# Ledger of designs, part 11: designed miniproteins, single chains

Each design is a single chain, and the fold is of that chain. pLDDT is the mean over its residues in the fold that is shown.

## One batch from the design tools (miniprotein)

Design m354
Fold by ESMFold2-Fast:
Structure m354 (fold): chain A 97 residues (1-97)
Amino acid sequence: MEEELREEVERGLELIDKIIEEVEKTPEEELEELLSQEPVNENPLLVKALEAIKAGDLEKAREYLEELLVERAKRVAGGLGEKIARELIEKRRKEEE
């Protein structure tokens, strides 16, 4: 259970890293066009992440995506999911910074 959850969170963090990297590499004009076509309607954290990307605040966008990952882990395993997700986020940030 814990190993499966850790693997899922790790994959989520890798996806967040790839999203931020791709956004950073994308020309501003192309990024604005792409984001204007994004269908977002239910998850407020995802909406906030996209708004942060549009504003050029990639650090804020990463924070919202990380919180979305925590929320998903919490839905799967409650407090244990939240703890594992936050621990893995902290480890990844320490390795990058």
Scores: mean pLDDT 72

Design m355
Fold by ESMFold2-Fast:
Structure m355 (fold): chain A 94 residues (1-94)
Amino acid sequence: GTPPEPRFPVEFDDDLPPDLSPEEEAARRRRLLRAGVEMLRKLLEEYKRTGDPELAERLRDAAEGLIEAARRSTPPDEEVVREAERILKEVDSL
């Protein structure tokens, strides 16, 4: 096939093994996104219990990061985006 330049984004070189295929990279990102949603849910429960403003800031930052990562996925992970946005809305309401 035609050699595209570059094959992998340079920014991912530090986080990914050199032999990781695009499909394996996508599967790994999907797993991380799912784990991120679970982490957000745990932080939200803790925030509801403690009212700690540092947890609210962490929740917003993590949720925004997850939304961005999910939108950059191929295909975009709309379920993760929806869940992260729902959590953000709940934090804003508390």
Scores: mean pLDDT 72

Design m356
Fold by ESMFold2-Fast:
Structure m356 (fold): chain A 89 residues (1-89)
Amino acid sequence: MEKIEEAIKKVEEMIKKVGLPEKLLPAAKAGVYAAAGDDEKASEYMAKAIYEEGVPHAVAVEAARAGEYAYKGDYKKAEEYLKKAKELL
């Protein structure tokens, strides 16, 4: 549980640092939950990103990859995927 919360905090900070809108946070959370093996939460947060926040699918996928790497502790890769999401906006 604590590892999920820490990964979410880190990816939220990276989203702000890279200059991305906070509406990408649900997609990044989906990636964190997917990496943690919580497929139900991953699906809920991805749906929130696409249907509630209106994030384009390609952007949401890159943000989710960032969340996955944040959960794995690879913050450099997480930031790289957030920069890819920014280029697609």
Scores: mean pLDDT 86

Design m357
Fold by ESMFold2-Fast:
Structure m357 (fold): chain A 68 residues (1-68)
Amino acid sequence: AAPLTEAERRAVEKAQRALDLIDSLPKPPTPEELARILREAGFDVGGSLTPEQAEALRDGLRAVVARA
């Protein structure tokens, strides 16, 4: 894989924090809970997500971390 830029490394760190928060939950987060977690991790996310958007965001977080 190509080496990470500084911006990509910061994105990986934020994505990892979000995934760690999600993984610490006893059940999968609701779209509202996911939006809150993403904001806590430093992402600019609106308060309402569809279930499809929530799944796409989780997949995106995993993809960003997988680049590390």
Scores: mean pLDDT 73

Design m358
Fold by ESMFold2-Fast:
Structure m358 (fold): chain A 92 residues (1-92)
Amino acid sequence: SREALEEAREIAREAAEEFRRRAEELRAEGLERAAEAAEEAARQFEEVAERAEEIAREFGLSPEELAEAIREGARRAEAMVDRLAEAERAAQ
């Protein structure tokens, strides 16, 4: 539905904003590699928000499936960023 597609866009926008904020925090801590990974995640979710309908059609996803894929992608990206931050703190 149109409403479900708009929800998928909003989830992607929220993920992008959260990763932008996380990147600023990581950069302030001196964790440059983790910050760059968070910035890259933000850019990817910004693209998904802008091209949600096209992406759903290209990959044969319903809006609901796209929303779930975005949520899963965000969780995986967060775990990766956290792992990089821990490794970077350890590698002094």
Scores: mean pLDDT 89

Design m359
Fold by ESMFold2-Fast:
Structure m359 (fold): chain A 65 residues (1-65)
Amino acid sequence: SAEELVAAMNAAQAAWDAGDWETALRHYERALEIARGLSPPEDTAPLVADLEGLVAWARAQIAAR
């Protein structure tokens, strides 16, 4: 649901702000799964793209250590 998406994004942001990239990645991956499941896809495409970028960035932060 949209509420679950917002909760996942808020949890990811809190973890990101704490420097916990692994926790942030898990929550952003969950948000991405939820966003991809919402319809119609065209309404969520910008959010999906943003979340894909955040997932990639979190992975890069983890890999750089």
Scores: mean pLDDT 80

Design m360
Fold by ESMFold2-Fast:
Structure m360 (fold): chain A 75 residues (1-75)
Amino acid sequence: MKPVEELGREAGEASSLANLLGSLVGDKYTDLGRALSKRAADAIANRDDVDAIRQLAAEARRLAEEFRRKVEQVL
């Protein structure tokens, strides 16, 4: 998978899970999801280097894993 595609996928997943958490437990998660989506969009628009994009994708993946665990605890 291309680095920008991986970033888009991981950030999208984390943002979706954050929005779900926001609806279940509080708006702070919705805000976190929006902030991550903006960081990802800005990195792609600014044509950041491949390593920076990969690092952000890895961070987004970790956040998605954390948010998924929290969703599972609430549902």
Scores: mean pLDDT 79

Design m361
Fold by ESMFold2-Fast:
Structure m361 (fold): chain A 84 residues (1-84)
Amino acid sequence: MAEAEAERLVERVREALRAGDYETAAALLREAHASGDLVVMERVMGEVARLFGEDPEEARRAMRRALEGLTPEELERALKLAEE
């Protein structure tokens, strides 16, 4: 059940990021971060990196704006996974 809820949250964040709605994406991610669900965080950051893989600088800016509540290390890990 927790995994299904995580996947729904990831999908909502994905749609918000695609729409350029970084405020909604940030709010959803802060909620997940407050719950301590690192699997959701890792999956979302991997999806963001994948969506903006052709423009790593744009992906970095989008992740920074959407994930202001997360540590810089978590953001760097997602970008590194997309590059590797």
Scores: mean pLDDT 60

Design m362
Fold by ESMFold2-Fast:
Structure m362 (fold): chain A 62 residues (1-62)
Amino acid sequence: DKNVYAVMAYSYDVQGLPQSVIDEYAKKAGMTPQQAIDVGRQLVDRSSAHGREAAREIAREL
């Protein structure tokens, strides 16, 4: 759940949405804006870099 909000905060930052929108999703993740962006970026990079194997590893993280 909070990982979803972190990914959303990162996606909105990449799209250039206002800081207020990023702040709201970071708050929902229970993180600072910078933490949410960093976590979201790491999750996205892991998925794209390693394809199916990265998706399996992420799915194992409960």
Scores: mean pLDDT 73

Design m363
Fold by ESMFold2-Fast:
Structure m363 (fold): chain A 117 residues (1-117)
Amino acid sequence: PAPDARIRGGDGSVLDGAGFREEVAVALARMRLSIARKLNDKEAMREAAERLRELGERAAAAGDYATAAEAYLAAGEAYAATGDKERAAELLRRAVELARPGSALHRAAEAALARVE
């Protein structure tokens, strides 16, 4: 028995507030990834990568494609660094698809994908 999938809230939560929370969560997860990388802690790097993938999926579902692309890029690079090239390629392709064409993020995602393929 899954809970009822209908959300009854009716309160005027602005999308900007939700997007800000996802952006902050992505920034914190990226910071954790940076620390794990400096410590050469592959388990912590994988945990941060999984968190970033989850945050990217949530951001994409909310229509925040910029935050989703940033999260997928960071997760893809982390998976590549830990040896999971297949997951890295999948997430980096999603980052390329969601990043604004011609942006620094789009170029970074394309470069990262080229390094994995």
Scores: mean pLDDT 78

Design m364
Fold by ESMFold2-Fast:
Parts: sequence; C-alpha cells; structure tokens
Structure m364 (fold): chain A 71 residues (1-71)
Amino acid sequence: MEEERRRRAEEEAEARGQAAARRYIPPVQELYEAIKNGDQEAIERAKERLREAGVSDEAIAELEEGIRAQL
C-alpha cells in the first residue's frame, strides 16, 4: 500500500511538471523556430512571452544558447 501511495505522489508531481512544460512549450517552440529562421523580431517576441510566463532572463539566455547549439 505504501508503494502505491509513493507512486501516486510521484505521478502527480510528474503530471504537474508536464502541465508546466506544456505551458512553456509553445513559447519555446516559437523561440526555436524564430532562431532557425533568423527572425530577430520573432525571437524578441518569444523571449517576451517566456518572461511573461515567469521564466528568468538567465534561463531564457541559456535556452537560446541551447537552441543555437542544436542548429
């Protein structure tokens, strides 16, 4: 019974993490596409949306660097 309770707590934490990820994924995808296309205005708009979603400037800079490294 305790294993089932621990598993449910972990699944709930993962589900909450996935819900948060889904909230951030669209602005992250917009940033990825904007960087891939070299659209500076779209890059700035995607960064603004990430800031409005509560992402720090440091995290946005790391995300941008990571995307550029993948391209």
Scores: mean pLDDT 71

Design m365
Fold by ESMFold2-Fast:
Structure m365 (fold): chain A 114 residues (1-114)
Amino acid sequence: SMDKLISLLKEMLKKLEETRDKVEALIAAGDYAGAIATLEETLEYFKKMAKEIISEAKKVMDTTTYIKIGVLLTSAGSSLYTAIRALQSGKADLALEQVKSAVDMVKKALELAE
């Protein structure tokens, strides 16, 4: 249903915003290992939730909007993965930029569903 799609997107957005804030705090504290672990947990959650969101979007959205939501979620997942790789290389600013990008892409997906 449309209500289920919107609820799932809101839940995913909230999780990514919480992850952004936690990762930013961990980086500021010099805890790169903690930031990586947080992102890895979030990426696994994201992969599972994205499959459910894409399945619901396919049922309730027109084909063009469904494809746009799928592209945004795929790009958000790639940004989270890139953030992990950036932190492993000591590139904290790039990692934060990528996490913020993932949040923005999920916000755009939610706007398309509303």
Scores: mean pLDDT 91

Design m366
Fold by ESMFold2-Fast:
Structure m366 (fold): chain A 74 residues (1-74)
Amino acid sequence: LEARYRELAAEAAKTTLSPEALAILREAEERIAAAKTLEEKAEVLAEAAERLEPHEPLVAEIARLLAEAIREAL
């Protein structure tokens, strides 16, 4: 999961994104790295997806799908 998110974040970093979207992705990456449980990582991804929706809807959709995949694995 972390590897998949990091790959996604790296792709997003290559794209010119709004400063707001970049800040949201940066915070999500740090919080995912600090999270101790898969449940916490899923919550961070779900929150990031909600915050990204008005700025980068495609990135938000991918984050939401990752959060759902984690919850299914729990």
Scores: mean pLDDT 74

Design m367
Fold by ESMFold2-Fast:
Structure m367 (fold): chain A 84 residues (1-84)
Amino acid sequence: MKTELIRQGASLSTAGGIAMVAGDYELALELFRKSFELYKQGDASNDDLQSLANQIDKLIEASTDEKIKEEAEKLRKEVLELIS
């Protein structure tokens, strides 16, 4: 069960990266949020969480929308808070 949640989270993180490359930053942010929710439920590894945080950093750097940047920075902080 937990392994499946982590696998689904990783798939959503990848989908978020694809949305970001396509220029859909709002969709990328929502996909990263869903990935994080699954990672929390599955007790994802520090490597999984760091990979997601790195994807969110790329979104922050790529987006010119201040609101998307602010929400992505908040999400990144929550992800990093789970890294022990």
Scores: mean pLDDT 86

Design m368
Fold by ESMFold2-Fast:
Structure m368 (fold): chain A 79 residues (1-79)
Amino acid sequence: SAEEKLRKFDDIVAEMVLEYERETGRSLSEEEVKEIREIVEKAIETGDYIGAIEELGKFLKLSEETLKKFVEKVKELLE
C-alpha cells in the first residue's frame, strides 16, 4: 500500500539520520532538520525516492558504502 511504502521510506530516512549521529557524535540542528523535511516532502510530491536518498546522503556526508546500502533499501521498497 502507499501508506506502507511511505512508512518504510520514513524508516530509511530515520536510519540515515541515526547513522549521521553515530558517525559524527552530533545531533542535527533545527536548520538541518528543516532541510531534511523539505527533501522528504519533495520526494513524496515527485515520487523520486531514490533521488531523495542520494540527496540526503550527500547532505549528511555519509560514506559511499553507507549511501549504497540505503539506496538498495529504497530500490527494494519501489518494487
Scores: mean pLDDT 82

Design m369
Fold by ESMFold2-Fast:
Structure m369 (fold): chain A 77 residues (1-77)
Amino acid sequence: HMSDLEKAREIVRKIVKEEFEKMLKEGKTTPEDLIKAFFDAANKAYEELKKEGIKVDSKTFLDLLIEAFNEAIKNPP
């Protein structure tokens, strides 16, 4: 159906978007809030990948997180 990389990208993108939107809805716009949202999204994405049995190396995981976070910043709700 999908490659593991495509599944990982979809999961990471969804979780990052949800955490970023939650942060903005709560009126949290400080650099500290952004850092917290990033780490919360990273932890949730990692746990979801584990549950789905999807394995990606550290560089690929970081690249997917950065890609998703850049998309979220460019497309605020």
Scores: mean pLDDT 81

Design m370
Fold by ESMFold2-Fast:
Structure m370 (fold): chain A 100 residues (1-100)
Amino acid sequence: GRETLEEAIEHLEKALEAYEKGNMEEFKEHAIKAAKLVMAAVPDPEIRLEAAALIAHLLGDTGSLLPEIIELAKKLDEEKIKEILERMREELRRALSLED
């Protein structure tokens, strides 16, 4: 619903701000929260896969995940993480624009 999308956008914007400030602990906390909300609210399977891979990468936990998520998580560098966050931001804003 709208509230979940707004909460996801708030955490995503806080994650991006923390990243630019070099606060990796705050970045990690907000990025994981945003990605979890994206997985709950965004129907796009590619964005959900990227969100799951981001969570796995940031937590360092891949033991029970699908092979595709593990493969993507292992390939995430700083540039790819930023690209994923920006795609999540665009998809959340698009989804929010479709809410009443």
Scores: mean pLDDT 78

Design m371
Fold by ESMFold2-Fast:
Structure m371 (fold): chain A 72 residues (1-72)
Amino acid sequence: MQEELEKILAAALAGDLETARELALRLLSQDPSALPQVLEVLEEAAMRTSDPAHRAELAAIAAELRAHHQAL
């Protein structure tokens, strides 16, 4: 899990938001209980980025992941 979370963080910080989203969805398909950790990583990336557009996209990904989990 930690290795997967680090990959999501690295992709998010690099601005590769599609890869970050794909990695997050893959992790959640294997372990849905990882949602809080995935959201924490996305929030951490948003706090570290100085780009408002990156923050908005990270917030959108987080909202999508919450919706997928709640719809289960």
Scores: mean pLDDT 78

Design m372
Fold by ESMFold2-Fast:
Structure m372 (fold): chain A 84 residues (1-84)
Amino acid sequence: GAAEAEAALAAIVAAASAVDPALATQLRDHGNALLEALRAGDHEAASRHGRELGRLIRQVLAVVPEAEPAAERLERAATELVTG
């Protein structure tokens, strides 16, 4: 659910913050915007923020591959918000 998505996003943001605080800020902002858009049923906003969040997560995983389980949890929780 939403709480699990927020927890997974926080874990990815924490991992990014250790290597790039600016990247961490972008992840938090786009991640929160995605979750808000999904809760509101705004598919266009969710698509835009989801694409950018995915790009940013790939940047984190290139330097912190151990964040992959948190990224998978976020994707699963976000999918449940769409289908739910």
Scores: mean pLDDT 82

Design m373
Fold by ESMFold2-Fast:
Structure m373 (fold): chain A 84 residues (1-84)
Amino acid sequence: TVTSSDIPTVYGVGNGAEIVKRNGFAEELNRLDEFETVRPVEGSPEIREAMALLVEGVLRTILGPDGSASVVIEDGALRVRARA
């Protein structure tokens, strides 16, 4: 299962930035052609899969119709790609 405490860690794509907070961050993301990071995630394969789907959905919501996001599981980590 995915806990609420897991979400901020997974959404901390990069360092010190809260991608989940749209206020101000949507404009910042729009300055990037492509954003990619790999984040290790603790838990079972089922937890990683659930987190990947959740992160992708939230990123799509944050970026809006002009952006895209994809999340895949690679070697026990979430590989996150976002494009504004």
Scores: mean pLDDT 57

Design m374
Fold by ESMFold2-Fast:
Order: sequence, then C-alpha cells, then structure tokens
Structure m374 (fold): chain A 65 residues (1-65)
Amino acid sequence: MKVLILQATKDVVAKSEDELSLKKGQKVYAQVLGEDEEYLTLLTADGRVVKIPKDAVEILEVVLE
C-alpha cells in the first residue's frame, strides 16, 4: 500500500466526476491505487477514487512505501 502527501503545483479544474479539482498549493493525502503515463489514480481519505494529472502535483512525502 502506497500513501502519499501530494501538493498541487497549479490550479486544476476537474473535467469529469472521476477527476479531482485542486487549488495551487493544496495538499492531498491519498493512497495510490494506480499510475499511468499521465495520471495517478488515488483513493482519497473520504473514500473517493479519483484521477489527478501527474504534471499538476508534486510528491511532498511518501508516508507508506
């Protein structure tokens, strides 16, 4: 199980229900469920499965593995 703290490097506007909207500087605590070339698939603390663009976030901390 991989749990990360991510921070948005720019404002992100969700284009669909499976995407996450973020404001620049916002932190996200989430479990990584999958990764492809463009997106991270995350399980959020409130139980949502969402995708976020990899170019819009930076990894601040790897909490577990």
Scores: mean pLDDT 78

Design m375
Fold by ESMFold2-Fast:
Structure m375 (fold): chain A 86 residues (1-86)
Amino acid sequence: TPEAEKLIAEANEIIKEIQELLSDEEKVNSLSDEQKQKVLELVKQMEKLGIQFAEAIAQGDLEKARKLLEEMKKLAEEIKKIVESA
């Protein structure tokens, strides 16, 4: 459906943004060990939410998919704050 396609596109943009951010080796290497550990934990949470999002889309549960997308956005903001603070 058009709504499901839009949600998938938004999720893909979030994942792409985080992937591009974490590809900046100079910024990532400037992080403290504590910051690196926190980013790793947030990335693992993002992967779990991504799986749940895919399942919600497959089941046609667009309300659940929207809630999961909002949680993914919050995790992405936390990752960006840590990496951009370096």
Scores: mean pLDDT 87

Design m376
Fold by ESMFold2-Fast:
Structure m376 (fold): chain A 76 residues (1-76)
Amino acid sequence: MTLEEELELAERVLEVAEETLASLDDEEVIKLGEEAAKRIAELIAADDPSRLEEIIRLAGIVLAAQRILLAKNPKP
């Protein structure tokens, strides 16, 4: 998989994840983000390059969760 293919997949996953997570409660969004982050750490520790696509999909969920929570709870 090329870097461009990885970025395109990441953008697609992020868009879908944002739409899906936007319909959930904050507690559910936090839980999904934490579970995805934990799974990414496990996959990275396993050092398996065949799991790259799964890592990209999970990273999209983590980023989507952060963006949704940040939008609802602005930092100022």
Scores: mean pLDDT 75

Design m377
Fold by ESMFold2-Fast:
Structure m377 (fold): chain A 105 residues (1-105)
Amino acid sequence: SAEGERTLALVREHGARSARQRIAELKKKIDELAKKMDELGKFNPQYKKVAEELRKKADEIVAAAEADPENIGEHTRQAERVLKEAEETLKKGIEDYNAELEKLK
């Protein structure tokens, strides 16, 4: 029925809206990690470049998701991969920073 088709369209739109909200949350987390990398950049300037690249990737993912909503699931997975890689990079950067501090004692 036409009403059933309209209901399915609303359910699909709700799912897409939820996925867009998830990408926005992932971008916020990536931006927070980039800010922490900027602080590590005071110790090692390479982390400032990493922070700039992370912000760029997050912005590109948001723009791609808005331009290509049919592939919202892939854009969400890409954002999750970027976040995971950023978390691992930050962890290593903190470990490297702490190791250098111990050498100065």
Scores: mean pLDDT 82

Design m378
Fold by ESMFold2-Fast:
Structure m378 (fold): chain A 100 residues (1-100)
Amino acid sequence: MKPVKLSREDVLEAIEEAKKEYEKIRSTLSPKVQEAVDKMLEHLKKIAEERDEITYDELVDELSKIAQELFKDMTDEEREQLQKVLNIFYEILKKKIEEK
């Protein structure tokens, strides 16, 4: 697979789309998962603002690292809820890649 680069704008648009989808299900999630998602989105926004471009693989690696840290203090149900939100973000990123 050729390395796919995402611009700052691509990542920020993906974050906004993920946030809109997340808001639809936010009330169904535990407060701990809500806080974890908010921290994750803030971290991704910071990465996007500090870089002009990032590869899809690098972005997925950063997401995996923060998710592993957040999972340490979570129940199995909370991990499933966070994974559901992560899957929404991955689907949005995949669509951005397919549009290139």
Scores: mean pLDDT 78

Design m379
Fold by ESMFold2-Fast:
Structure m379 (fold): chain A 78 residues (1-78)
Amino acid sequence: MKAEAAAITEEVEKAFANADEETKEKILKLAEEGQAALEAGDFDKALEKLVQMFKVLGLPEVAEKYEKMVKELREKAE
């Protein structure tokens, strides 16, 4: 688990560092919208914005994996 989380973080950091300015601006805007949703307690909207950020970074596989993990955690938390 820790090794997978570290690998995902490193991949996201590399993608962001190599992103063009337009992509970085889109990520920043999605991050602000996601943070606002999280502060409002709208976890579904926050997750949606996070998934969009991964897709904008060109990491759709990370987005799918994250959605699956969140769904499994929700089903286990009654």
Scores: mean pLDDT 73

Design m380
Fold by ESMFold2-Fast:
Structure m380 (fold): chain A 72 residues (1-72)
Amino acid sequence: SLSRAERLARRLGLTDLPPGKAIVYAIAREVGRELTDEEIDALIKGEYQLTDEEVRAFAEAGVRLQRELDAE
């Protein structure tokens, strides 16, 4: 959700980004990738080609970050 994206952005110091971009940037940073704003926009729209290895890495990082945000 937007609330979770905002929380993650604050945790990682990415508060200057729109919430949707902030969560993708957070995932990229978790896997050690440096992406441009254009590449992140393309990823969100499904227009960016990822390798199978990149898809797995991003999915795993996303699950880890989501669990951190949803921890109770």
Scores: mean pLDDT 68

Design m381
Fold by ESMFold2-Fast:
Structure m381 (fold): chain A 95 residues (1-95)
Amino acid sequence: GPAPAPSEAERAARASLAGVLLALAREIRELHPEAEEVAELLEEAAEHVRAGDLAAAREKLREALELARKDPSIPEHVIAMIEAAISGVDALLAR
């Protein structure tokens, strides 16, 4: 059967997190085009967050983080934002 509807606060948190991920993916596509695969993983993670598939979102974010850490062109603030997004997904999974 269908899962119970998420709270308004949970929906707002998921929407905010997805928005941050999409903004970060856009920054990577515009400023670091060599890291397109990281942007694609962040966009896919955002879709999973919006759909409530937080486990799949977490997996995609971990893949994005691993690729970002291996790419010397990716600035530290991008890595920090991906780490913060993983923490956000983990917080939503704990609810």
Scores: mean pLDDT 83

Design m382
Fold by ESMFold2-Fast:
Structure m382 (fold): chain A 106 residues (1-106)
Amino acid sequence: MKVLVVDSDPLSREEMKRALEEAGFEVETASSFEEAKKLVEEYKPDVVLISSSSLGGIERLIAYAKSRGIKVLVLGSPEIVERALSLGADAGATSLEEALEKLKKM
């Protein structure tokens, strides 16, 4: 399964990439909405994993990925996860471990 990780924080982005690759996923990363949009078209991921400490731009990326038939998993606080699910995300997680478990079932 191909996973696109979208995270503006370089340290958490690299941590997620490493954990996903160790779990057997193919991974590409994006630091912005524009980079994520480009990689959705070029890499054609099965899932977009959005990691966010804020709601800024998450709704645009969820809408974009869903319009392309791509599944969306959001990693964030309970409040961010609740909002993301209301916007059409397929799954939410509050920890990297929970995100890995949910990805295996997607």
Scores: mean pLDDT 83

Design m383
Fold by ESMFold2-Fast:
Structure m383 (fold): chain A 93 residues (1-93)
Amino acid sequence: APSVLVAPDTPERAAADAALQALLAAPSAERVAALADATVALLLAHPTVANLFWALATISDLELLARQHPELAAALAEARARIRAAMAEAVAA
């Protein structure tokens, strides 16, 4: 059967996963920005269905983080906006 799933082991996916893990372990504005940068790079390099679903899950994690860390709400909102813009570009490609 044809698979629409891609291997998660691209350098961009590994970087995005590592950035998310780092952010969840110790939330900071710098780590929020790093996750946004890594996720945008992932979607530009590999605009796959699997990476789009990963980005959607990441946005949900960032929304939960904003509720838990109101001091990071502005940085998290900017990161979510950047990721959504990259997702829209990936879908349009």
Scores: mean pLDDT 82

Design m384
Fold by ESMFold2-Fast:
Structure m384 (fold): chain A 86 residues (1-86)
Amino acid sequence: SRAEALAHLEQAFNLLVEIETKVSEGKYSREEVEEMLQRAIEHIATAQKLDPNDPLLTRLLRSMRQIAERLNLEEIKARVDALLAG
């Protein structure tokens, strides 16, 4: 449902905000950030299946790709690119 998709997008957004804050403060390990990005990807993948045309999907995926590229998390970047491709 749309409400369920929105809940997953909100969870992904909140995770990305937390990741950016912790990365900026240097308080997180690479492993912790990678696990948080994996959880955000799962929320976005679920939201995409429920409501594939929400423009927030593309925006969140692009933000996640930028974080993964900046931190050199190649596996995360590959998973994000797969979701962007369809």
Scores: mean pLDDT 85

Design m385
Fold by ESMFold2-Fast:
Structure m385 (fold): chain A 84 residues (1-84)
Amino acid sequence: GTPLTEEQKKIFEKALKEALKELGFSQRILDLPYEKQVLFVKMWSAVEGPELAEKLAELVVKNFEKYMKLSDEQKKAIRLSVLP
């Protein structure tokens, strides 16, 4: 994928931490490199269902909207970046 800025990576990691906590997942996933964190979410969603990926996409969108208003197309693009 396209390289993320440091700010975008921080938004992703914050959203992932919140999603893992809300769904009762291990925080140890945060010890993985960013690329493996994304892969884990996609593979988990393909095997166990989309709940983690959908919660992560929701929280990423919510955290980005603290900085800027997102269009529906931008929200969809963010969801597609983390869903399988």
Scores: mean pLDDT 72

Design m386
Fold by ESMFold2-Fast:
Structure m386 (fold): chain A 130 residues (1-130)
Amino acid sequence: MVKILIIDSNPANLEAAEEEAKEYEGVEVLTASSIEEFKELLKKHKPDVVLIIRRATPLGKKLTLEALELIKEKHPNAKVVVLLYGSEEDRKEMEEEIKKLNIENVTIITVDELTREAIREAIEKGLELA
């Protein structure tokens, strides 16, 4: 069984991601709508895959970096997929900040608009890496 932990502060995106992930056999899905819920789930569970869905904003960048540092500290072997959406400039800035953390198991996917297809592709990528 592969354990995937999905974090997004947007409840509609989080629900869509949970639905898509549950279509896969042998996948256990955990969801967090805040960094605090994410921290609690990391204490109780050892995720094989973490999917971070973020709009590329200054706040989204800060919360993504905090989440990545927590994963590196507590579960360094977890496969991380960061699905970034928003403006090209903001996405490039977030990619550079994430690269500076030098975390080996991070894959970044960037899209102009968040779609159910983009969410599915990010889930599939995480599961392939697990």
Scores: mean pLDDT 85

Design m387
Fold by ESMFold2-Fast:
Structure m387 (fold): chain A 62 residues (1-62)
Amino acid sequence: MEEKEKKIEEELKKFSDEVNQRIDELGARADAGDEEAAQELYRLMTEIPKIFSKKREELKKK
């Protein structure tokens, strides 16, 4: 009965899927010793909670 919440979860799942794919790529490269990839991964990980929080809050708002 929470159709709006279901939509929010679908949107978050979509974002999670795409972001996780990117993390996986950067993580593999960082593990190989790519410092730039490690830095990008760190930035992405820092942005993930923010993006998810913002997206979730915005979707719940409207």
Scores: mean pLDDT 75

